# Designed miniproteins, single chains, continued (3): the designs that were tried, part 104

Each design is a single chain, and the fold is of that chain. pLDDT is the mean over its residues in the fold that is shown.

## One batch from the design tools (miniprotein)

Design m11617
Fold by ESMFold2-Fast:
Formats: sequence, structure tokens, C-alpha cells
Structure m11617 (fold): chain A 102 residues (1-102)
Amino acid sequence: MMSLVELVKKSLEKTKEEIEKLKDPNKMLVLALSTITTIRMLLFVTKDASKEEKIEVLDLLIEFLKWVLEIMKKKNAPQDNIDTIESALRDLEEMKQKIEAE
């Protein structure tokens, strides 16, 4: 039986592969944000996921966005794109703290 964490890992690996093929920083941003939004919504609706599984999924999303940020900086993406990813990272870290506290 495939865990929620395993499904998320597989989804993020496929998204990384697609992002590496892109040259347009705006397309990279859209793909990255749509991926995290979809996984975040899935995490919200899966009430049966354990606290530990939810934290691990958030850690995977944080690692993914940090990787996207590094690629964007390396490719000299517009500052607005970088700021958007950094804002999304702060939101995920805040969500993780909230779950850890409860």
C-alpha cells in the first residue's frame, strides 16, 4: 500500500523533471505553485493522515520550493518570481509550526 508521503515524493520528482526542461521562469513559477497548491489541498482534505505524515509532506514541499528557488536564482529569474517563492516558503513553514503545536 502506497503511503501519502510516497505519493507526494513521486509527484514532486515528476514536477522537478518537468521544471528542469523549462526555460521560461514564469512557466517554472506557475508549475511549482500549482503543484504545491494541489498537494496542500490534498493534505487539507485527507483528515485520516497522521500528524507525522502531514509534517513529512510539508517538509517535502519546503525542500521542493528551496530547490525551485535555487534554480530560479541560478537562471537569473525576475525578483518578483523569487519573492513569490520565498513568500510561499514562509507560508509552508508557518503551517508546519501550527501543525507541530497541535
Scores: mean pLDDT 84

Design m11618
Fold by ESMFold2-Fast:
Structure m11618 (fold): chain A 62 residues (1-62)
Amino acid sequence: SKKKADELMAQITSLGKQYSALVKQADALKSTDPDKAAQKKAQAQTVLNQLGALSNELASLP
């Protein structure tokens, strides 16, 4: 349904912004605080996995 697709697209957009922010934070920290950079990279990977799941759900809608 269009409503479900719109909801999924909104969630994907929100998570995409979160992913970009985490990647930028990790890159900024990589030389000064590698432990925090690694933590931000791990968080970004989790968000990326969530994005993949939602994108697959969107693609599977009738």
Scores: mean pLDDT 86

Design m11619
Fold by ESMFold2-Fast:
Order: C-alpha cells, then sequence, then structure tokens
Structure m11619 (fold): chain A 57 residues (1-57)
C-alpha cells in the first residue's frame, strides 16, 4: 500500500544520497536486489534512483 511504498521511497532516497557520493556501483547492486516483489521494493527502487540523482545535483 501507500505506506509501504512511501517507506521504501524514503529509505531508498536516504540510501541513494548516502551512496551517490562514492558507491554508484554498490548502489546499482542494491537497487537490482531490491527490485523484486511488491510495493515496498518499487518504492525503494524509485527512491533510491531519485536519491542518487539528488546527490549528484
Amino acid sequence: GDEEANEGADKGAAKGVALGGGGEKAGRQIYRSGNEAGTYEEGYKAGFEGGLKAAKA
């Protein structure tokens, strides 16, 4: 549901920002691993990508 997607996005964004400064490769592996199953993983994936981009911006 929305809560799971939002939680995943928040966690993913924080992780993406943290890894964007030096862990693009490791971040890609985490993103791929987290890209399975339901709404939480979808949110995490989207948040992670957004966070990674924000860290570079």
Scores: mean pLDDT 57

Design m11620
Fold by ESMFold2-Fast:
Structure m11620 (fold): chain A 73 residues (1-73)
Amino acid sequence: SEVDAGKEAIKRLQELGLSKEQAILALQLARHLIEEGKSREEIVEELMKELGLSRRRAEEVVRLTEELLKKIE
């Protein structure tokens, strides 16, 4: 389910050192920017800027968000 997929994505991001609140915000921000047609690099840079994520963590957020979007479309 979408709810179960979202919970799993949050859990994976927490294992990478994000708080639950940061994980939720990161996934929401990445989804918004993907839907707005932003490039992968623009999304990564915005996640680093807004949430203080490392590049590696920001890239993982983008990957998980893209996977979530494929499951609900």
Scores: mean pLDDT 83

Design m11621
Fold by ESMFold2-Fast:
Structure m11621 (fold): chain A 86 residues (1-86)
Amino acid sequence: GPERVLELAEKAIELAKKYGDESALRAAELLREAAELYERGASRLELEILLGLAKIELAIAKLTGAHPEVLKALEEAIRELERVLE
C-alpha cells in the first residue's frame, strides 16, 4: 500500500544521501511524493507521471554507477508503487 511505498522511498532517500547519488536521490524523492499524493487523493495519471519520472532517474543512477544497495531500495519502492497502481 501507499504506507509501504513511503517507507521504502524514505529508506532509498537515506541510502542515496549516504552514497551521494543525485539521480538516486531524485528518484527516491519522486517516489515519496507519489506516496504522499496518493494519500491526498491524487489522480492515477499524476501518480503514473511521478512513477515514470522516478524510473528515468533510476535509469540515470544505473548508468552513473549508483551503489547497488541504493538501486535495490529504489527498485523495491518502484515495484510497490506499481502494485498500488494496479
Scores: mean pLDDT 89

Design m11622
Fold by ESMFold2-Fast:
Structure m11622 (fold): chain A 79 residues (1-79)
Amino acid sequence: MKEEGDKKYEEGQKYEKQGQEAEKQGDLKSAYEHYKKSSQFYRESGINYEKAGDFEKATESFQKSGQSLQKAQQLLEQL
């Protein structure tokens, strides 16, 4: 559903911002957890947009999910 997709996308953005803030503070463990959460919410957003037929927003959400996941994996290598 599009509304649910929007909500999940907003949660993804919230956790992405928290991950960036944790990185600035040097808290790599918290940054990893936040980016991992961000990736999960963006992925759920993409699935909901696909179900709603909004393939453009679904693609954007999956791209954001992949970026957050890559960031989390890079942080894990530093832990």
Scores: mean pLDDT 87

Design m11623
Fold by ESMFold2-Fast:
Structure m11623 (fold): chain A 85 residues (1-85)
Amino acid sequence: KIQELRRKTRALLNTAIMFSRREGNKEGQERAEKALEELDKASDEEIPQVAERIIELARELAKEMDERSKKALELLIEQVRKAMS
């Protein structure tokens, strides 16, 4: 269960990094890269809290993206939410 949550959260974050880079959002890219480092250092006990913070970051970054990219991130956020159940 925790490994699935970690994997889905990493996928969300990698996509947020890619989209931020494509849109030229250097600040967003840096924030997402720092969150990826936090995720990789997190213990299994910390993963649910880290995943929640990453969902918040992804939603914030999505506000500056085009509709297609925003919808793609929303689908990945939903996958992370389902993995938290």
Scores: mean pLDDT 84

Design m11624
Fold by ESMFold2-Fast:
Structure m11624 (fold): chain A 95 residues (1-95)
Amino acid sequence: SEEEKRRESLKKAEEMRKQVREYMDLADEGIRGMEENPEKRQEYLKKLEEKLEEIGKSKSPEEAKKARNLVESMLGAHESLQLMKESAEKIEEKS
């Protein structure tokens, strides 16, 4: 029974890691799309929202919330990084 409990725990941990990777991939694809096509930013944000809603329907509201929190955190980090890069470029232009 202890070995069965350990096997179930390891399987759940692996499934959680796969889910985290899937959510990160969703955010990365959206970010890359918005970087390549800034004019289509709203279209990529809408596609991300549709994918998050699908997670809520196919898995659970709790999983959708976890996915949303991760995606929103990654989008925010990307925006901060872009602002820092723009600041660096302005310094280089003045030097």
Scores: mean pLDDT 81

Design m11625
Fold by ESMFold2-Fast:
Structure m11625 (fold): chain A 115 residues (1-115)
Amino acid sequence: GEERAREHLERARRHIEALRASTDEAERREHAEEAIRALEEAVRVSRDPRLLLEAARLALELADLVEDPELRRRAAEIAREAAMKALRLSTDRREILEAIGLTLRAIGILLDLEL
């Protein structure tokens, strides 16, 4: 499970890097959608709070990089899901505090998209 989650996180990171390097709208969209798919898979299969917190951080980075409101919404929803899953699974104080902070950041993005 966790080895597959790490592979999905690495794939997400590579697509986020490619998105950051691209100025073509179509290529940026393709990389964003691939990063979203990889992050969704990582969150689905992982039960490690540290990997889930990494997924939440990458999803928030993706939300900041995308201009499309629907892609930003999907990225923020993944960040919220990952952070909340980490919160439920963690017994470490630092991980719990980070999960709370990342959850609040994701909620903030989602609220901005509705206003």
Scores: mean pLDDT 91

Design m11626
Fold by ESMFold2-Fast:
Structure m11626 (fold): chain A 104 residues (1-104)
Amino acid sequence: MKIEVKIEVESLDGSPPSEKVKEFAERLENEARKIAEEKPITSVDDALDLGTEILEAARKIAREYGFEVLGARLTVLSPNEIRLELTLKYEGKTYKVTITITAK
């Protein structure tokens, strides 16, 4: 199965994201890809299970980086596509990290 992972980072105040937030996004992309490659997505239930596992990993990594997790959302777009959205606070700034995982 070919797994595609896309990560997008934005500052909610319109400023450029810090290097630390970019490093977090890169680590999260690598971890999400690893998790997704270990689990085939063949149903909505598989997509929800995969998304939940990646969301838990994302929260753990965010805390390791010293980020406060203000919110997290999982959306199943199709049986083979999921979107995860994290709202993070770091040094008084709020960031949105969006992860899209597609099985091709």
Scores: mean pLDDT 80

Design m11627
Fold by ESMFold2-Fast:
Formats: structure tokens, sequence, C-alpha cells
Structure m11627 (fold): chain A 114 residues (1-114)
């Protein structure tokens, strides 16, 4: 659980700093940690598509795929309880904040990001 929270925090911080390499690595760590906890086929597919959008530096695709990922997690969250539900809520909150960071980053800054 702490590993998931830490990876989600590192992902958001990397995006705020426009550090692409760190953001991609933090995202990979996040999904490796989520897979055994509440990773469904739908969540894993959405995560892969978001990762591909990030690797391609496609701002519009990254926003769209992040929103799709949030919806997939919210759907699975309905079946969760206790600590697993708390972790799902934490990840959803961090992804929503990540989307706001991306939306507030200009197209020029996004393309210039390392």
Amino acid sequence: MEKIKKAADEFLEALKNLDWEKAIEAFKKLWAAIRPVFGSEEILKAAKELLEALENKDKEAAIKKAEELIKAIEKVKETLSGEKKEIADYVIEKLKKAIEVVKNTSEEEWKKAK
C-alpha cells in the first residue's frame, strides 16, 4: 500500500516538474504495484494506453487516457473495501491532480518537457 502511494506521489511531482523520464518511471512503478492489489484487465489496458500517450508526448491523448483510467479504477472501486478502497481513492485523487497539471501546461511547455 505505501509503495502505491509513494509511486503516485512521485508521478504527480515529476509531472509538476515536467520531468518526463521520472514521470514514466514513477508511472511504471505505480502500475507494477497496483496489478496484484486491484489490477483488472480494464485497468491494466487503460494504464498501458496512458503510458503510450506519455511516451509519445501526446498531451491530448494523455489527458483522455488518464480520464479513461480514472473511470476504470472508479468502476473497480465499487467492488473494493477497507485499505484497497482507500488506495484506489488515493490513486484517483493523484491522477485527477495530474490531469489538472497537464491541462495547465502549455502545448509548447509539454513538447519541450525532457
Scores: mean pLDDT 80

Design m11628
Fold by ESMFold2-Fast:
Structure m11628 (fold): chain A 56 residues (1-56)
Amino acid sequence: AATIAANLAAIASILAKVTDPAIKAKLSAIIAKITASGAISADDVQSIVNLIIDES
């Protein structure tokens, strides 16, 4: 779906800016899960938000 593709692109852009390798690994795992399932859950969104806060 266009929405999932746009969200994955946004997450990939964030991943490119992340400097912490642990946060990169977690984001990569979330991207892999979303790609495999074709769906983004509220838990996935919350995990991404938490990782962005940790990077800040």
Scores: mean pLDDT 70

Design m11629
Fold by ESMFold2-Fast:
Structure m11629 (fold): chain A 91 residues (1-91)
Amino acid sequence: SAAAEFAAAFEEGLAALERDLAAMEELLADPSLPREKLEEMLRGLDRALEALEAARRRARELGAEETVARLDELIARLEALREKIRRRLAE
C-alpha cells in the first residue's frame, strides 16, 4: 500500500536523521564550538524541518496516523535542538 511504502521510506530517512542528530548533540557538548559550525548545524536543521513538515503533510493525506505521530515527536526534537543552537548563537 502507499501508506506502507511511505512508512518504509520514512524509517530509512529517520535512521539517517537520528545519526545526524546524535552527531550534532555530541558537537554541542563542546562549549568552544565556533559560531560558523553552530550556523552550519542550524542550516542543516532548518532543511530537515522543512522536509519533515512535507512528510507530515503527506502522511496525513495517506491517513498514516502512526507515522504522523512519530513525525510530530521528531519535529519537536528538532525544534528543541534548533532553539538550543539559536540561544548559543545569541550569546
Scores: mean pLDDT 82

Design m11630
Fold by ESMFold2-Fast:
Structure m11630 (fold): chain A 85 residues (1-85)
Amino acid sequence: MPLTEEQEAYASLTLLIMAGAAEELRERLGVSEEVYEKIVEAEKKFDAGELTDEDIREVFEAMMKEATPEQLIELEERLLEEARK
């Protein structure tokens, strides 16, 4: 099926977790300490090879209470541009 904006935002969040962008999510989207801690835990699980779709989904659900799908997509795009030297 074609990706929805929500599915694209979920993919963007996954890439942000894999890139270790928890600080950028906190700074640019103003996520709460609780959401920030969930992102940091997901990053640790990714480094350990233990990150599951369920882990990402829990972070995404918490994030969607504080940000929009569009904000996640825009942040991932900006960080990708900044990473391209």
Scores: mean pLDDT 80

Design m11631
Fold by ESMFold2-Fast:
Structure m11631 (fold): chain A 107 residues (1-107)
Amino acid sequence: MLSDAEAIRALLAGLKAHPYAAPMLEPLDKESFPDVDKIIPNPVDLSTIEARVAAGEITTLDEFWAEVERMFENYFKLFPKGSREYENALRVREFAEAEYARIRAAR
């Protein structure tokens, strides 16, 4: 069975490798999104989640998944429904949900 650390590493690697995940790899540029803090008070991206895992602040698969879901929810608040950015984020979330379910079923 996969440990939480192994499961987190596998999910994170898969998300980072997804072609539509590129906008989620780094924090949003405040010059491009000057009002981001008004729309998303607590922004999170994959690099911030990875840093929290490395720091021991996220230790369980469930904690990791909650932060990944919060990242997607923040992204869906920032971009309008039907935009390319929103649709691409939905594809990344569908991939992430399938991988999370697969990993949980294997434990």
Scores: mean pLDDT 79

Design m11632
Fold by ESMFold2-Fast:
Structure m11632 (fold): chain A 86 residues (1-86)
Amino acid sequence: DKKKQALKQIGKLLREAWTKIEEGDYSAAEEKIQQAIAIASQYFSQERVNFFKQLLQHLLRVGKEDPLIGRFLIDGFLRIMQQEID
């Protein structure tokens, strides 16, 4: 299933971005996020991709203020994307 493989890659990229946010490397985090958006744009609806972009803007902001909350945003996104596959 192409969408399941895409979601797995998106999850990997978001976890890598999260690690970069925790390290204070926001530039590397943004690159990982852009790669995840590019994959999402190929396999998911435009509405889901727009939601994803908004969520990732929040992730970057929240990660600077409270890194722990960033994990919940990633998990929430992956759950929403999984609903499109299921």
Scores: mean pLDDT 74

Design m11633
Fold by ESMFold2-Fast:
Structure m11633 (fold): chain A 74 residues (1-74)
Amino acid sequence: SPRDELLARLEALRAEVEARAAEARAQGDTKTYEALERFLAGVDALIARVRAGELSDEEAALYLDIAEQELREL
């Protein structure tokens, strides 16, 4: 379903953010690590809201597209 595909994309984004945060921590880049940890909290909140039915698929897709773009520019 569109929702299952959207949730899969959100979980993939979450995994990418976690991997980048782990890399920043390993390199001692505290500022990047803290920024990615805040970003991860936002992704977790978005996943929770989608799972709870608090967002339409269209709203969730918009937030996901924005988050994916922001992560690419980090």
Scores: mean pLDDT 87

Design m11634
Fold by ESMFold2-Fast:
Structure m11634 (fold): chain A 98 residues (1-98)
Amino acid sequence: MATYETDEELLKAVLRTLIAHARAQVAAGVDPELHRELIELFERAIAKLEAGEPVAEVVRELIEGLEELRKRASGAVAGMLEELIATFRAWLAELEAA
């Protein structure tokens, strides 16, 4: 997809949106433990980007973390995690082809 300003800024914007969604799910009592772990995963990814880690490496680590969380998820949350994993895998393929 088109870069917002840079791939780093776009990824940070996406992660902040996902954190906001996860916080709303925690507040609603929807799989709060899993959504707290998602928040921690996404916040660590933002911290790594802010520390100057390459976007592709951060995306690979996000995919690995999401796959581990998916193993413990069920129902609608499992489906959401599968969609996120597919999205990040597609983005990683585009980053590595650039």
Scores: mean pLDDT 83

Design m11635
Fold by ESMFold2-Fast:
Structure m11635 (fold): chain A 74 residues (1-74)
Amino acid sequence: SREELAEETRRAGEETGRLTGDEAIARAGREAAEKALASDLAGAETIRGVVLAETERLRRRHEEEKERAELEAE
């Protein structure tokens, strides 16, 4: 359903924002979820897909930055 797709979109942004410490990521996820709720089912699926791909990219970069910082601290 659109509600489920919107919730997944919002959650992905919130979790990634929490992980990275970037509130702008969480806010973008909330805005995308609102847009998904206003869209048809296909539009909601597209929005969710885009947000999941972007949050995965951001999480990967955060992991790389964390590993680099840990190596520099040792």
Scores: mean pLDDT 81

Design m11636
Fold by ESMFold2-Fast:
Structure m11636 (fold): chain A 119 residues (1-119)
Amino acid sequence: SADEALTHIRLTMGLRREDISTLGKWRRAVEEARERKTVEPEVVDKAEEELDKMIKETGSEDASTAEKDVKYTIEKKDGSKIEIINKGDSYIVNGEEVSRKELSKYITIDDKILSKEKL
């Protein structure tokens, strides 16, 4: 889904709160993912469509995002589940804080996002 695409880009690139503080900034981060080829084109396309829809619905690229911590439940290819919490500037995986660099060890584009909860 489009929301899964946005979540994959956010987690794969380790985006900080500042990087996605507005819809316009998030849209630029998605464009950078395309330019750097860090995420599959189909995922980037879905993320762009969702952000463009959000910008249209709010009427502004300056619309705020990521004001609160967000909890993701991820299903791995083997059927196991992990929880990832985005604290803005840091990530918590199954209760342990991890660096953005280490986050890529826990999530890939093949993993399925089951839920997204604002804390």
Scores: mean pLDDT 74

Design m11637
Fold by ESMFold2-Fast:
Structure m11637 (fold): chain A 96 residues (1-96)
Amino acid sequence: NEELIQVADNYLKSLSTEKYVALKLSAIGDLEDHPKSKTYLLSKYEEKDAINLVAAALELASKDDKAKKELSEALESDDGPSLEKTILSLLKNLQS
């Protein structure tokens, strides 16, 4: 998990400052709209790392229709474990 947190942070830092800020604000909004997922992620991750994981997943999913659907369904379910699994799966694609 520490490795994937670092992958998310590095990916976000590779983006423009404007895009990075926008993605973080979107991630904060998604977590506020999905309180069960927020509670779950904050039980496992520091707040900054949880926000970075969601923000990186949003950007990665934006480039792939299948990933976009999977992330949207995970968010809509408001199931923390499902959201975490989807996020970590997307981030693993950056390692291979």
Scores: mean pLDDT 85

Design m11638
Fold by ESMFold2-Fast:
Structure m11638 (fold): chain A 100 residues (1-100)
Amino acid sequence: SAADLQAALDEMEAVGRELGERIAEIEASGLPEEEKRRRIAEEYRRAFERVRAILDRHGIPAPASAEEVERLIEEHRFDAFERVLMGALLTVQDAVAAAE
């Protein structure tokens, strides 16, 4: 239903907000740069896992494979990874609009 898709959109927006908050906390920490990058990569992996679970529950195809996402995280291409997350969010948003 449109309400179920809206719930998925709200969950994905919450994932993005929480990811941004956790990254900001890590960046503001006194940790060495390599440790910050490791923790940021871990937070991106968690965010993708949560988004993938939301998409899978609703039968919506992920905008990138798990292998492609892991490669972006390993290469610290976080801007590219954020674009993948935004693509997933827009896909759900379009599904909500179509259901109305």
Scores: mean pLDDT 75

Design m11639
Fold by ESMFold2-Fast:
Structure m11639 (fold): chain A 55 residues (1-55)
Amino acid sequence: SKEDGLFLAKRIAEKAGVTDEEMLTEPGLIGLANLASAISGEPVTPEEARAFLEK
């Protein structure tokens, strides 16, 4: 699912030393969305990535 893809993408980013503040930037959201899309096989937008992080 998109949610599972975003959850795993966030964990990978955190392990790589990316902070929550960096993930909430435009390039951070694009990167997280692209990684989540690759993991889930479903298209994830930067807007969906932002909504996930702000839960």
Scores: mean pLDDT 84

Design m11640
Fold by ESMFold2-Fast:
Structure m11640 (fold): chain A 72 residues (1-72)
Amino acid sequence: AEELEREAKALEEQGKKLEKTDPKLAAEKYLEASRKYREAADQLQKQGDYERASELYDKAVEAEFKALKLKR
């Protein structure tokens, strides 16, 4: 879970950096981050850490929302 969360955070940072120069690529990075947060949340849920899983699902939704804004 920690590895996937770390990867997701790095993808979010890449997306943020690319928002003005390449919004299409930025959106792709945010979608990848969303997927990684969801995978990390699924792992935590299987381990019984429902609180941390919920937090990561929320981060996944936020990353997806950022991607959708850029694809307008």
Scores: mean pLDDT 82

Design m11641
Fold by ESMFold2-Fast:
Structure m11641 (fold): chain A 84 residues (1-84)
Amino acid sequence: DLVKVRLTAEFDAAEPIDAPVTVEVVKRDGSVVTLPAKIVSVRQEGDKVTIEAEVEMDREDAEGGPVALTVNGKTAPAKAEIVE
């Protein structure tokens, strides 16, 4: 079944948020795929920007699979939470 996953990652300030956002997912078989994600919030504090994005994926891949967000060609570790 498909679930919605929310990912939270921190980037250095001044990165544009108008670029495509992708999520790196490690699947159950160990393969790595990138999925397009939708930005749902951006919060800037000083020199850091926290970006939250949502992506739909199979529930089996959502459990520990999402590991990183890429924004404007820059990749950061992400914290993932299943929201539906």
Scores: mean pLDDT 74

Design m11642
Fold by ESMFold2-Fast:
Structure m11642 (fold): chain A 90 residues (1-90)
Amino acid sequence: SSKKEKIIELVKKLFELYIESYLKKTKNEEDAEVLKLIAEEFIEYLKKASEEQQKQAIKDLEDFIESNKDLFSEEDREKLEEILKELKKL
């Protein structure tokens, strides 16, 4: 559905921002590659997930990102909040 496609787009942007912020702060390229694989698996899961599974997975992702917010710069936190706000509209 178009709604599912928009959710997948926003989740991809959220993971891209997280991985970029992680790499900038830690400079750990090996961990960044593992995070890319996790992001790809998560996106593939969302494509196959029911609406209820999708909502739970997104909530879990939001909780994970919130727990790691100190990873983000002030500017990247503003971008993060915009992505989260768009996800909540769906």
Scores: mean pLDDT 84

Design m11643
Fold by ESMFold2-Fast:
Structure m11643 (fold): chain A 101 residues (1-101)
Amino acid sequence: SLEKAAEVLGVPPEKAEEAIQALRDIARQAYDTIIEKSKNPEVIELAKKALEAFDKAVENGDYERAVRAVQLLTQAASLALEGKPDDEIIELLRKAVEAAK
C-alpha cells in the first residue's frame, strides 16, 4: 500500500504517508473553496461527490485515480476563485468524479 503510494506520488517510501496526507489536504481545500464561492446546488453536490470519490480512491489504494481527481478538483476550485461560469466548474467536477472511479 505505502510502497505503491510512494511510486505513484513520486516520493521515497518513508514519505508516502506524508504525501497522502498532503493530497487529502489539497483535495479538502479545493472542495472548501468551491462550496464557499459557488451558490449553485449542482456545483455543491458535484464537489461533494468528487471529494467522496477521491476519499474512496485513496482508501482503496487507487492512488493514480486519486491524483487525477485532485488535479481536476483543484482546477475547478481555481475556476470558482476566478468567478468563471458554473457550467465550466460542473464539467471539471464531473470529470473529477469519473477519474476517481
Scores: mean pLDDT 87

Design m11644
Fold by ESMFold2-Fast:
Structure m11644 (fold): chain A 101 residues (1-101)
Amino acid sequence: SMMEEEKVEKIAEILAEEARRLGYSEEEIEEIKREVRRNGREALEEVRKMLLASTPKLPELKAAAEERGEEEKAELLLRLALRLAEVLGLEEVAEAARAVL
């Protein structure tokens, strides 16, 4: 199983990759990584809480995005949620995201 420090670094990397895709500057991306590392366990718990709270709403969020013509954007967000869930060992969240993808 992944150590807590390894999970923090993987979450920081995943969030940095997403920020770069969204057009954030390298300075902003480095700040995101610093905040995740600074918060450590608290950052992992916050991501966990957000994923668990969002999971029941994933089908509705995808349907709403499709109605707006933003299906590709919804798929990218679902893949982000899946990657984060896999790092945190949230198998039920990961399966829910895969079911909607």
Scores: mean pLDDT 85

Design m11645
Fold by ESMFold2-Fast:
Structure m11645 (fold): chain A 72 residues (1-72)
Amino acid sequence: LKGKRVVIVSEDVREAFRAMADVLEEGGEVIGWASNEESARRLVPKADVLVATDPESPILEEALRTRPDLEV
């Protein structure tokens, strides 16, 4: 994740914070946290990578609908 702009996709605050810590440890830049479909639509266009805590999340589905080219 070194130098990548990362958006965290999670409905859970604690899991989101844990994922943010992991991203920072790997040298990534956390540019936002998408906790709902609206925030995903707003943040995802600026992302290089998505980190999702639930692969079946509707938020992740909306994010990938916005940017299907993104790494998860």
Scores: mean pLDDT 77

Design m11646
Fold by ESMFold2-Fast:
Structure m11646 (fold): chain A 78 residues (1-78)
Amino acid sequence: SSELQEFRRLAELIERETDPEIRDIAFAVFQTVITSKDFPKDILLEGLRLFRAALESHGDAERAAELDEQIRKLEEEL
């Protein structure tokens, strides 16, 4: 879907971004987007997985763990 393509684009931005302040802003934007809209659970789950992988590529264990909790809850609802 177009929504999944936008999540993929944002995850790729995070993966390539070397400035931690810009990555923090992008993470905050992602969290705002996912909490402000009712996304289909399958699209949201895939988006969260893509974002988690991008954060893990930079060693951001704290934010990756936060996304792990969100992923776990969604998987339990499917």
Scores: mean pLDDT 78

Design m11647
Fold by ESMFold2-Fast:
Structure m11647 (fold): chain A 75 residues (1-75)
Amino acid sequence: SEKIRIAAERELQIAQRDLDEEKPRLPPEKVIKLEEQLQAAQTAYDNGDYAQALRLATDINVELGIEDIKRALGM
């Protein structure tokens, strides 16, 4: 589906941008994990597995949102 490809591309762009912005504020272990997940998402996209790329990119964006909430709560 063209819609899934476009959604995957959009979520990947968001993940790339938001991870780059948040990197200075995240624990090093979390940065490594998220960079590995982002590479996996990009690899899935490059292989034409847009559904997997969308899922992985969305998972990164959710994790970045959770880390932002934890930081706001002092956790």
Scores: mean pLDDT 86

Design m11648
Fold by ESMFold2-Fast:
Structure m11648 (fold): chain A 58 residues (1-58)
Amino acid sequence: PAPSPLLLKDLELEEKQYKEFEELVKEGKITTVEQIAAYDIVKTAYDFIKAKVEELEK
C-alpha cells in the first residue's frame, strides 16, 4: 500500500535536515566529534526512511 502521510512528512523532514548538514559540511562548519556523529545519524535516518517509502510505493 501507499506510504502513510506521516512517513512522507518524516522523509521531507529528514531530507531537509540532511541537506542542512550537507551545507554545513561543505562550508567547513562541522568540526567536532559530536557534530560528525549527528551528521551520520541524520544521513542514516534519511537513507532508511527513503528506502522504506520506496518499498511501500510498490
Scores: mean pLDDT 79

Design m11649
Fold by ESMFold2-Fast:
Structure m11649 (fold): chain A 84 residues (1-84)
Amino acid sequence: SAEEEVLKTIEELRTKTESLDEALKQGLERALPLLEKIGASQEVIDAVRELLETMPVGPETPLQRELAAKLEEALVALAEEKLK
């Protein structure tokens, strides 16, 4: 499911990267109220909040870029599922 892909990708960002770049952090901060509005699960909301609270801001890495793109795709899919 899109929710499972979101949760998996957040966990990969948290465990496999040391920081979030500024663009990803700003994107997630903007996405958070939208996720709440569309009725995303508490598990997804909590995972995004924990990622934002625990991860420092740092330089973009190739792995972070790939995981950020994967997270964006999963979040779009989740929004599409919730808005149908």
Scores: mean pLDDT 83

Design m11650
Fold by ESMFold2-Fast:
Structure m11650 (fold): chain A 58 residues (1-58)
Amino acid sequence: KEKIKEKLYEKFAERMRKLSEDKANEFSAFVAELLNDDSLSEEEIIEKAEKKLKELEA
């Protein structure tokens, strides 16, 4: 799970940097919940995280 987290934060680092503190905290909490769900694949975690990030960027 740590490797998935690292890949995810590396991939979205620039976009996360543009978020407000509150939105960045919301995104981090969402990612933590995804990583705690053992039923989700790496691909599903990344896809769901990207969707959430797009919502927060709006």
Scores: mean pLDDT 78

